# Designed miniproteins, single chains, continued (2): the designs that were tried, part 34

Each design is a single chain, and the fold is of that chain. pLDDT is the mean over its residues in the fold that is shown.

## One batch from the design tools (miniprotein)

Design m5221
Fold by ESMFold2-Fast:
Structure m5221 (fold): chain A 60 residues (1-60)
Amino acid sequence: MAEKVKETVRKLAERLARQGVAPEDIIRAAETLADFYGLSEEEKQAVIEAARKAVEEARA
């Protein structure tokens, strides 16, 4: 489950970053999704890192 959430967040973050959404808003959305799915702190951090990496890649 965590891997599916991470992949979904990565794709969403990439799309939002390309549309000009602020990185802090994208990261907040990733945190909210992780909390909604009841992920552990370790899983939540992995999801946040996936979102951050996707934002960086979309802006490169």
Scores: mean pLDDT 79

Design m5222
Fold by ESMFold2-Fast:
Order: structure tokens, then C-alpha cells, then sequence
Structure m5222 (fold): chain A 75 residues (1-75)
């Protein structure tokens, strides 16, 4: 349940970044901090670093989503 909610928040975050909606991306981060437990927020923070690496490497939105999904599935 919480992992599913976390994955949906991550998908929305990546979509906001892809659409250059940086204000919307920030709002998702703030909601995560307010609404999720500390372990979920920690995982989200680690996955934000993975997302930024993917962007820097020129990966597509779909490739970044696949990388994120693998990390969540392995937890």
C-alpha cells in the first residue's frame, strides 16, 4: 500500500520534471515529507538521486521509470 503510493508519487515527480513543471515537482517533495513515514521519505530521497543521474546520462523518462521500478520491486 505505502510502496504503491510512493511509486505513484515518484511517477508524478518524474512526469513534472519531464514537463519542466519544477514548481509541481517541488510540491510533490513537500507532500512526501508531510504525509509519508521517515523510511519512505529516505527511499524517495535516494530515488531522486537515481533520477538525477538518469537525467544527466541522457536517459528517457521511460528508462528512468524502469530503473525506479526495479529499486522499489527489490525492496
Amino acid sequence: SELERLFEALKEYITKLANKDFAGAREIILKMIAEFDVESVKLFSELMALIQRGINEGKSQEEILEDVEKVIKER
Scores: mean pLDDT 80

Design m5223
Fold by ESMFold2-Fast:
Order: structure tokens, then C-alpha cells, then sequence
Structure m5223 (fold): chain A 78 residues (1-78)
């Protein structure tokens, strides 16, 4: 069983993932796709480090991928 310190660390990573996911969504809505990629990648990493939020981590990775595709299209069109 995990110690209280280990549980607190997992909660910290979960909150960090939630924070970055929200920041990624806000950046994406503002058209700041480069920041959206950075935030979604940070969210995916934080969720993965919890060990039990695999679906949240996968969703964040997918959103980062979408932002990367939009950014790549913009760079080609410029």
C-alpha cells in the first residue's frame, strides 16, 4: 500500500495534469497552438505519472497531436 506521502504526490500530479489540460484548452481556443501543444504534453506526462489516469493521459496526448497538426498546417501555409 502507498504511504500518505506517495498518495499526496499522486494527487499533486493529478492536479498538475488538470491545470495543464485547462491551460491547453484555453490556448487552443485562443489559436495559440504552440502553447496548446506544450500544455497538453505537460498534462499527459502528469497524468501518466499518477499510474492510474491512463485515459486522461491518452486524451491529453491526442489533443497535443491535434494541436501539432494544426500548427504544422499553419507553418506550411505561411
Amino acid sequence: METEEELKEKEKKLKEGEKYEKLGEEAFKKGDYEKAVEYYEKAAKAYAETGDKKEKALKADINAGIARLVLAVKKVME
Scores: mean pLDDT 82

Design m5224
Fold by ESMFold2-Fast:
Structure m5224 (fold): chain A 55 residues (1-55)
Amino acid sequence: SMEDEINKTIEALKKLTPEQQKLVAEIAERLYKITGDPFYKELAEKAKEIIEKQK
């Protein structure tokens, strides 16, 4: 499912540096604006939550 793919991607994201995590969130947000694909919207939102919770 899309949720399973997002969760798997988020687990991989947690292994990246904070700077790389921020870049992934920015790329996902930009891809959502271009494609309208809800996968990128959910990924961007969850990535931002991880970044905020780690500090």
Scores: mean pLDDT 81

Design m5225
Fold by ESMFold2-Fast:
Structure m5225 (fold): chain A 75 residues (1-75)
Amino acid sequence: KKEEAAELLEKAAEIAEEKGDKGLAKLARRALEYLKKGDVESALISAQLTAGVAEALGEKEVAELLAEAARLLEE
């Protein structure tokens, strides 16, 4: 649900920041901001795109968290 997706997006941002990926953390936080505004469609698209970026960067844990958040937003 939305609350669970929000928690996953926040965790993804925290892990990205701890690994020094400020850009990836900012993208994850953007998805979270869309969700906080009730814009579920933009949050879903943002989470999916950010998951792809994380995967391309080799940040598997961040990519998995973002993909799971996107999956929850589709339900």
Scores: mean pLDDT 84

Design m5227
Fold by ESMFold2-Fast:
Structure m5227 (fold): chain A 69 residues (1-69)
Amino acid sequence: SELIKLLEEALEIAKDDVRVSVGLHDLLKALRKGEISDEEAKKALENILSISKNEEVKKLLEEAIKLLE
């Protein structure tokens, strides 16, 4: 999944940002289990994006949100 790949890349970059990394890890777990809708995943990504300070992470999250539109 392109979505999973983008989020794994964002998680590797954001690994030292506890709030962002926890949010991404929880979202990835839900996505891999099929326990989250596209609308719920988009909302989670928008929330993670709002607290992200790293521009590379923000770009990857914006690309992930576009895949859910």
Scores: mean pLDDT 86

Design m5228
Fold by ESMFold2-Fast:
Structure m5228 (fold): chain A 62 residues (1-62)
Amino acid sequence: MILLPGLSEEEVKERLEILEKLLEAKTEEEVEEVYEEMTKTANPKEKEAIERLKEVMLQHLK
């Protein structure tokens, strides 16, 4: 897709805030579950970005 319709900038920020809070309280298993849910509805380009984010989050949680 050239343009990604559906999610507004506000909605993206809300999801990032939720992920940030979950990161503070969660375990590695919860990161995996959230990642799977996000990628279930994501476009291929979004999936790549989410995958990179997941790797950074998991490394930081160590």
Scores: mean pLDDT 63

Design m5229
Fold by ESMFold2-Fast:
Structure m5229 (fold): chain A 68 residues (1-68)
Amino acid sequence: MSAEELVDEALKKLEELIKKEKDPKVKKNLETQKAFLEWARANWGETVLRQLAEEVLESVEELEKELE
């Protein structure tokens, strides 16, 4: 999977969690993570972007399973 594909998946999962999250503090934190990942996508190189996207995917996958 390319760095671009990993970022797309991470952004998609963050967006879904933001829609499902009821706690405004957690929701704000997720929105901040999404904004940072979008900024990193535009400004960082492939290797660093890939690592960030993988870390975000691991974090949101755990949260997504609890909200489902």
Scores: mean pLDDT 77

Design m5230
Fold by ESMFold2-Fast:
Structure m5230 (fold): chain A 62 residues (1-62)
Amino acid sequence: SDKELIEEVKKIAEEAVKEAKTREEAEKLTYEKSAPILQKLSAEQADQATAEALDIFDKKFG
């Protein structure tokens, strides 16, 4: 389901922030790993997944 795909993107973002030293590195890692998943989502759900990933980055990096 779309919800499961969004949760997978969130997991990728959470793992990326643990590995990355900078926000830019975390964003790059998340984008590269989540791009195939985002392509399977509707535009609305892809926007939601992106917003949730950005929130994860904001909480880690400010």
Scores: mean pLDDT 83

Design m5231
Fold by ESMFold2-Fast:
Structure m5231 (fold): chain A 56 residues (1-56)
Amino acid sequence: MAPPAPLTPKQAALTRGIGLILRGIGLIFQAELDGGDASEGRKILEEGKKLLKEVE
């Protein structure tokens, strides 16, 4: 549920970027523990970093 105008576009992008970074880190840690593929976690992490740079 998204109430009208509680967040600016920049705040929404920051929240999304931070969420992607946290998810990416979590996926990388899971891959290290399970010996799986960290590539998707790294891609998600890079997407989050890109979003944060764009809102600066």
Scores: mean pLDDT 76

Design m5232
Fold by ESMFold2-Fast:
Structure m5232 (fold): chain A 66 residues (1-66)
Amino acid sequence: ATELANQAVIYASNALQYAKEGDYEKAKEYIKKAQEYLKKAQEAGGPPQMLQHTQQLIDQAQKLIK
């Protein structure tokens, strides 16, 4: 049940890292993947704390790439 949430966190973390490095194209691709897996994890009843953390990482990455 948590594997989708784990994958979402990984994608969100990678998105933030690419955004910080200035690779906005890769950051955008990983944001989309993170959002997709976050939605699936939420539907599967993933841990609320992990889902919230994933959303925070996505928001930070989006803010950097604007």
Scores: mean pLDDT 83

Design m5233
Fold by ESMFold2-Fast:
Structure m5233 (fold): chain A 86 residues (1-86)
Amino acid sequence: EEERRLAQEVADAIANGSPEDVVAKLDELEARGHRELAEQIRQVLENVKAGKVKFPETEAGRELAIAVDKHSENAKAAADAYDARR
């Protein structure tokens, strides 16, 4: 439930938020122990930036795929913002 809720919040940030909001939600996922999901989301954002899209076959992955397809420019900007903070 928490993992699914946090994944939905990331999808909402991609759809309606700023790139920094997406990065903040990824940081929250890691802080709450959902590092594997956070890494999967980062890989999705990087794949969108590279023009290649792969999503896990889960409900959370499906929701993220829909958000990324609709808001690909924001997803690419979020990947850039995350890379800049590393």
Scores: mean pLDDT 70

Design m5234
Fold by ESMFold2-Fast:
Structure m5234 (fold): chain A 110 residues (1-110)
Amino acid sequence: TLKELVEKEIEEVLKLIGEDFSITEKDIELAKNLDENDPETVIAAAKYYFEKALEEYKKGNYKEAAYYLAEFYYLAGKVAELNELKEVAEEYYKKASELYKAIGDYEKAK
């Protein structure tokens, strides 16, 4: 189910970044000034979308959580690409694609 997919991906991200994950006001301001060529703003935007994914998941809004997770993985892929980590970037882009497809299939099921 979409819920199971979202739960799995959130657990995997929390395992990687820490269960004590939180964003700061500085992260929010950097995310608002997102520049794809500035890694610090891309990292901040990724953190922002992951926080939004957690908020929506907690509310039971699994489609919105999946969307924000897809945005997170896309930006995480861009960070990896900027650091010349091609295989890591490809893995994150694949996860983003799978989440976007899950949302699209869910909409078509209406």
Scores: mean pLDDT 80

Design m5235
Fold by ESMFold2-Fast:
Structure m5235 (fold): chain A 88 residues (1-88)
Amino acid sequence: SMAAEEAAREAGERIGEAAAEIDPRAAETVRPLGELIARAGLASEEAARRAAENLGGILAEKTSEETAREVAERALEIAREEVERYRA
């Protein structure tokens, strides 16, 4: 549905912004993956968690394990919030 696609897009934007605040180097990597995490969240909690873990792995190569963990956790949190709003 358009509402689900819009929720994923909005979550992707928020995830990108949050990543930029944590580490500007993360923002470029997160931009395409943020929406993917949100779409995974619409399918299942496990899919969202796996997508966030994959993002963390990619970011650890470009930033640090600490930054990657923080970005991945924030991405999962934002995806959950937007999925809950969509379902409300």
Scores: mean pLDDT 76

Design m5236
Fold by ESMFold2-Fast:
Structure m5236 (fold): chain A 68 residues (1-68)
Amino acid sequence: KIDRIRAELVLTMFLMEHGLSFEEARKVATEVVELLEKGDYEGAIELLKSHGLSEEEAKEAVRNALAA
């Protein structure tokens, strides 16, 4: 089970390191965690890529969220 608060914080920081503003990173992190909680890993990767991440970066973000 994903710790939602920890996963959202980890994703927000990761996304900011990859060029998103705090407000965009927080919004995207929340949406990604919702997808991961539903088991929609492909949807999470696609959402991250739509915000400028490469497939490799998106997969790293997902791994970091799941490890949180």
Scores: mean pLDDT 85

Design m5237
Fold by ESMFold2-Fast:
Structure m5237 (fold): chain A 55 residues (1-55)
Amino acid sequence: SEVRELVLEEASLTVEAMLYYIKYKVTGKEEYLKKFEELQKESDEIAKKVEELLK
């Protein structure tokens, strides 16, 4: 199922984003914050696609 694959990809990106945010909070390195922001954008795009497919 395309929906199942997209949901798993969204979940994976969300977990990865959270790990980069934790790394940013621990290290203070701005590169981790930027990576978190990029992964959040990708997750949001997949979430929109899932929502359209569920209509």
Scores: mean pLDDT 85

Design m5238
Fold by ESMFold2-Fast:
Structure m5238 (fold): chain A 55 residues (1-55)
Amino acid sequence: SLEEEIEKDREKAEELEKKGKELLANPSQRETGEELLQTGRLVRLRAEQREKEAA
């Protein structure tokens, strides 16, 4: 269902944001950390938009 897809995207976004923040603590992984953090934020926004459209 759409609710399951939205929940899955929210989980992915949280995982990406957490990984991104962890990698940002390591200078050698900063570029990757920034990319994951940005990607996570975009996935979260997409999930929020889908939730509003489905309601």
Scores: mean pLDDT 82

Design m5239
Fold by ESMFold2-Fast:
Structure m5239 (fold): chain A 62 residues (1-62)
Amino acid sequence: MEEIKKELLERGVSEEDAEKLIKFGKENNLSDEEILNGGVAVSLGASLEKVLEALKKVAKEK
């Protein structure tokens, strides 16, 4: 949890967005790698809402 938040912040994700990504990921049983990939998309300019939609689709495939 702590290390993922640090990695997201280092990639330029805001603290608020990082916390939302981590919470969503854990609630949907996503791996740390899947959460980090979402953070990379946000850091590259994707909207948080679109990234959460993509992560929800990944969770559904499990």
Scores: mean pLDDT 78

Design m5240
Fold by ESMFold2-Fast:
Structure m5240 (fold): chain A 66 residues (1-66)
Amino acid sequence: GKTVTASGLSASGATAVALEGIGEGGKAVVSGDEPATVVVSGLDDEGAERVKATAEASGGKATISG
């Protein structure tokens, strides 16, 4: 499984990333207020790319690992 780490997010951006991660079958953990960080684990390659794209569209920075 892949993990996406997204950082530099607003509260609304973190919510969007977490919801996308859950929708892709992943587990999302949100930490911090503003800026917030979201770690989404248990993703396949396609799900990881979609979560990363959502984080970047929300003004964050994202990396994929695994």
Scores: mean pLDDT 85

Design m5241
Fold by ESMFold2-Fast:
Structure m5241 (fold): chain A 70 residues (1-70)
Amino acid sequence: LAEQYLNLGKAAYKRGDYDTAIRYYEKAIELAPEGSPLQAEAYRLLADVYEKKGETDKAEFYRQKAEELA
C-alpha cells in the first residue's frame, strides 16, 4: 500500500538513509491515487530528501509538484 511505502521512506529518512527514502517515496507516488493528499505528501518528502542531498533543482521540482496538488 502507498501509505506503507511512505512510512518506510520516513523510517529510512530518520536514520539518514536518503537513497532508500527516495526509493520508498517514489514507490508511494506510483501507488497513490493521482492528485491525492498522499501523493502530495510523498512529493513534499521527496523534495526534502533531495534538499538534504544538495540536489536543489530536483528538490524544487518535487516541491512544485506537491504545491500543484495542495
Scores: mean pLDDT 84

Design m5242
Fold by ESMFold2-Fast:
Structure m5242 (fold): chain A 77 residues (1-77)
Amino acid sequence: DAPTPEEQRLAEEAALRAAARVRDPEVAALLRELARAAAAGDVERAEALQERIAEVASEEERRIIEEAVAEVAAAHA
């Protein structure tokens, strides 16, 4: 199913928020690319970037990403 404009916006916000907070520049760069893919509705690219982030992100960085996602979801509930 194609993401809605709202889903694209929330995914972009979450990725950008996480990118600002993570300390690893590689993870931050991947999150910024994920935000661009989300904004464009490029589902295949977003999925590939999420897989890559899961491979390179530390446990601490995964927590930062999860917190950013939860904060964006809560703000738009």
Scores: mean pLDDT 84

Design m5243
Fold by ESMFold2-Fast:
Structure m5243 (fold): chain A 81 residues (1-81)
Amino acid sequence: MEELRKALKEASENPGDVEALQRLAEAIAKVDDPWEALAGLLAFETLVATLSPDQRQQVLQSPAYQAAVEKANEALRRLDA
């Protein structure tokens, strides 16, 4: 939980910081709570929308982003079961 909260705060306070967004994606991939994973990914997508096209591509191509999406999909399946 603390890593996700810290990463969310850093990303929200530093708009356009690709490294902060990558840390946020890593934190989302590590959460155990399905609601926190979904909320984290929603916040991440909102922040990514503020990036330049090049920065957005860099973040979305990261392994951390893929892991965060996989965690959110797992969370959705658990909540729908």
Scores: mean pLDDT 79

Design m5244
Fold by ESMFold2-Fast:
Structure m5244 (fold): chain A 76 residues (1-76)
Amino acid sequence: SGKEIEEKILELLEEAERALKEGRYEEAIKLAKEALKLALEAMRKGELPVETGIGLALRAIGIILDAELKKEKAEE
């Protein structure tokens, strides 16, 4: 189960990074937020080691911050 959850989180992060690269900032934020939610829930359930979950969550937060900053500049 933990392996499948980790794979799903990685897929969402890869899609978020692709959306970010393509200038689809709102979609990148949405996908990264979903990855963050799954990582936090999987850590709470003991489905992911805390170190792994933190790493994935930080990656998601990084994408959200980058996308929000780029979106703000694009909308100005």
Scores: mean pLDDT 87

Design m5245
Fold by ESMFold2-Fast:
Formats: structure tokens, C-alpha cells, sequence
Structure m5245 (fold): chain A 66 residues (1-66)
């Protein structure tokens, strides 16, 4: 369903945010994902050195799971 595809896209974006922080040698404390509009996901990764914010194209991510 479209809902399942969207949830997979959000999970993927969270995992990419965690991967990005860990690649920089940072300890991940928490990760949040937010739909800022119909086309944009914002991932906020809280680390021991500060906060990282990443944006993903939601429609492009959804296409990966269709």
C-alpha cells in the first residue's frame, strides 16, 4: 500500500541519518523523522557532539520501495 511504502521510506531515511553520523565517528543518541511537506522528509540525528539535520526527497525514496 502507499502507507507501507511511505513508512519504508521514513525508516530508510532514519537509517541513512544514523549511517551518516556514524561515518563521521559520532555517537547517535536519538533520531527523529518529520514530513515538512508532501515532498520533503527531515531527519534530525542527536549525537554526543551536537545535532545533524538532513533532508530527503520523499517521492524519490518512495519510488525505491514501489
Amino acid sequence: SKEEIREKAKEYAKLKGIEYARAKGLKVISVEVEEVDENTLKVTVKTDEGVIELEFDLKELEKKFE
Scores: mean pLDDT 83

Design m5246
Fold by ESMFold2-Fast:
Structure m5246 (fold): chain A 78 residues (1-78)
Amino acid sequence: LREEAERLREEVERLLARLEQLIADNAPQAEIQAVMDELLAAARRLMEVLLKIDTEEAYALGRELEARLQRLAERLRA
């Protein structure tokens, strides 16, 4: 589970970096949406794994991830 969470965290960070780059480059909305869909799917899987770990650290990471995704969604709505 911890190894799985680490792998998913790396995937989420990679997708976030790609999404930020696409936004900065003013990429087509369809391309931004596709990466956003991948990011949301990876983040959902990460949150499920963090809930199974059931530690204070895992809860804190889950809350931080949720806040980051909410801020990103707000920026994309403009």
Scores: mean pLDDT 77

Design m5247
Fold by ESMFold2-Fast:
Structure m5247 (fold): chain A 116 residues (1-116)
Amino acid sequence: SMMERLRELLLETLQTLSEAAVALSEVYELTGDPRLKEAVDELIETARRLQRLLRDPNATIEELKEALEEARETLKRVVELLEEVAAKHELPESALEMKERLKRTIEEIEELLEEL
């Protein structure tokens, strides 16, 4: 069902947000760029909101859709920030791999949202 597909993608997105927060924290330690710390805080807040929604058995398709749209926008900002930081600093391979994973997650979210 669409509800099951939305919940499955939200769970995968929650994992991606958590792993992205770790990767960005490592980049922050290397660069000292305060925008990375702000991005980590935003990733954690978005992950907490998704986790709360996933625990709600009464969550509607519209609420799950809105949560995916919010997560997509957060991930897009993180990708843009990583690309800007990469222009001035050599990023570790883990950060480059995370950037590509974020792009794939964004594409998966966009594909599912187009089916609604």
Scores: mean pLDDT 89

Design m5248
Fold by ESMFold2-Fast:
Structure m5248 (fold): chain A 82 residues (1-82)
Amino acid sequence: MAEKLIKLAEEYKKQGNNKQAARLYTQAAGEYAYEGDYKKAEELLKKALELDPNNSEAWVALSQVYKRQGDDEKAAEYLKKA
């Protein structure tokens, strides 16, 4: 599932639809986080935020990823950007 979301996100990015691409990267990151792959989730969420820095869902998700990794300081910083 997540791999299909990433491919679709790359397609929207090529079309210049950065907001839709960011949304799909954020959804893919959620699937990796559910599986415990917080490193891959962080990578995808950072890609989403590079494309759409105003994506509050991606900021919240990244905050949750850092919290799950025990980095409460980073979690608080990223939550403030949401």
Scores: mean pLDDT 84

Design m5249
Fold by ESMFold2-Fast:
Structure m5249 (fold): chain A 62 residues (1-62)
Amino acid sequence: MLSEEEARRAVEEARRALEEDPSRATAGSVLHDLTKAFEELPEEFREEAREIIERARELLGL
């Protein structure tokens, strides 16, 4: 399980990446990384991670 600091960093970096570059390439990277990390996220970060994953999927046309 990721620490609170590691989870916060992962979620913030993913959100910022999509805000700065909402491209399909960035969406694919964000989806891959957050999906792999999801099972290791503390409960508090999972809702926010789901929102970012959903945004990435929309950009990919999934």
Scores: mean pLDDT 81

Design m5250
Fold by ESMFold2-Fast:
Structure m5250 (fold): chain A 72 residues (1-72)
Amino acid sequence: SRLEEEARKIAELAVEAQLAYQAGDEERAEELGREVERRIEEARRTLSPEEVEELLRLTERIYREMAAELLA
């Protein structure tokens, strides 16, 4: 679904931000974090509260799965 696609994109950006942070690249981490926030705020403006809740739930699940394999 479109929500799952957007959730995966946000989760990927969040993982990249955390990897950048752990590598000491604070500028890249902040840039990627801003992109995550921008996408979430856009969702809050365009989706219903229920759809936003589902998007965030999916994003957290995908992030946890990716983080378990890629983050220390």
Scores: mean pLDDT 86

Design m5251
Fold by ESMFold2-Fast:
Structure m5251 (fold): chain A 89 residues (1-89)
Amino acid sequence: MEHVEEAKKALEEGNYDEAIEHAVRAILENPDNLEAWRLLAEVYEKKGLYEKAIEVYQWALDNVPLTPEERAELEARIERLKQKLAEKQ
């Protein structure tokens, strides 16, 4: 059940596929774990997969219990990623 910590370690080491695996496992064990959703989206951002990162944050906004601050954080992250995606199109 240390999948969040394993995902963080893999992300820091640049092992993006390992980070995705651990983040997904953390989400499957506790889908309300916002940190696991953030890690998954951050890995997709690091891989340049902005559309997938947006989808991850959007799902968390729609399905995870969030504080007003956490909601504002995810909304700001989505808008930033939309800007980056528009620059690639």
Scores: mean pLDDT 83

Design m5252
Fold by ESMFold2-Fast:
Structure m5252 (fold): chain A 90 residues (1-90)
Amino acid sequence: MERVEAARDAILGAMDQAVADGEITPEEYEKAKAGDPEANAKIMRLAAERLGASPELVEKAAQIGKEKPFDEAVDEMARLLVEEEERRAA
């Protein structure tokens, strides 16, 4: 549970940093939060890339962003990041 919350915070932090670095505009970020699938997919991909996710997980993050609302997409990506890290910890 703590690990998923930490992953969620990391995802949101990566998104904020992508906006600060000019990789995404504040307007695109607000569109993603409002449910725009293309903006959400772009933000989910960028966050996954910045967090060092595998290429497979990066593409899956973009797909989740197209299929799910922002909050649900962030939650699902957080769970997948934890699962990927746990597989590597063995």
Scores: mean pLDDT 82

Design m5253
Fold by ESMFold2-Fast:
Structure m5253 (fold): chain A 77 residues (1-77)
Amino acid sequence: VEEKAEEYYEKGLEAEKAGDNKQASEYYRLAGVYYYKAGNIEKAIEYYEKAVELDPENQSTRRLLAALKEEQAALER
């Protein structure tokens, strides 16, 4: 599962270097999804934050980030 997260991260980095910020945002979002499935919520949040930075107008990615941060806060209680 983490192997797919790493693959999407590398694709996101490549898209970012090519200047395709929207494509890079989508790849970072997918990397975050696979880190979340692996149980690594901290890294999932990091990659969702990168996705929001590259495409701040994407409301769905922003909402997913907010939901993950709320889930992390609940687990720390």
Scores: mean pLDDT 80

Design m5254
Fold by ESMFold2-Fast:
Structure m5254 (fold): chain A 68 residues (1-68)
Amino acid sequence: DGAELLRELEKEARENPDLEAELVGDKTLIITGKGNGYLLLTGYALKAIGDERLSASLEGDVLTIRVK
């Protein structure tokens, strides 16, 4: 269930040219911002924090989202 949500977020992020998204296994999604893409990372972090199934960590231009 949380893994399906990560796949949806990966697909959405991949459609944005200022972002790079990678799934690591079925429980971790890494989104990297390019140039001004860091502004988009804050939006994804807020979406993840708002879902009880997910946790998020933002370090510089890299957002890591995990299934709890």
Scores: mean pLDDT 81

Design m5255
Fold by ESMFold2-Fast:
Structure m5255 (fold): chain A 106 residues (1-106)
Amino acid sequence: MEKEKKAKELLNKAKEALDRGDYDTAIQYFEEAIKLGDEKLKAEAYVTLAQAYLRKGDYDKAISYAEEALKLNPNDKRAYQLLATAYRLKGDEDKANEYFEKAKKL
């Protein structure tokens, strides 16, 4: 589908912006990709959006988007790793360890 091609292009631009440390631009591209993509692309976009918010220090949004990714792909090891990191940075070591162990099983 044409919309899936555009969503993939937006996802790639978002990842490039994330790699440059341009988190606000990355977030905008990921949000647009989510509107256009299929469930597989949305899951990938949610994971990378969670990474962007984590790097911005917005741990609550990072957790929220990682949980959205897991609703679409429950076996996404990256999403569990992001949850573990975000909870650790919030000082919740028990939840951090829970998600880290879930990531190890994948």
Scores: mean pLDDT 84

Design m5256
Fold by ESMFold2-Fast:
Structure m5256 (fold): chain A 63 residues (1-63)
Amino acid sequence: MEEARKLAKEVVEENKDLVDEFARLAGITREQVENGLAALFADGYTKEQVKELLENAVAELRA
């Protein structure tokens, strides 16, 4: 659990613009995005997979 939260914070810090844009387009807070990422990491997703999911989600929401 602690590792999942740490990974989520690292991804948010490394990808602030992407996370903020996803939050804005999805109509949720940055904190809600971070919590969602922590759940993905708890389920065994990697940083690369989570970043790709965010990039794809933002691209789809922009279209």
Scores: mean pLDDT 82

Design m5257
Fold by ESMFold2-Fast:
Structure m5257 (fold): chain A 70 residues (1-70)
Amino acid sequence: MPSEKEQILKRIEEEVSKTDLSEEDRKLIEELKKKIEEEEDPLKQAILYTATALLLAGAEVDREIAAKKA
């Protein structure tokens, strides 16, 4: 079975695949994924995952604003 860290990373990839991301947002998520991969503290991993989830939610809002202007 994959580690809990691997499950968190897989969850992020699933959310990313469902979200229409700008290049800048994708770069930020990649940096957060790297930090999660390098982090061994479960609490810090949870914080990084939460930050990633907030970024994905923000990207969805930005997408709606862009669609309104197009």
Scores: mean pLDDT 72

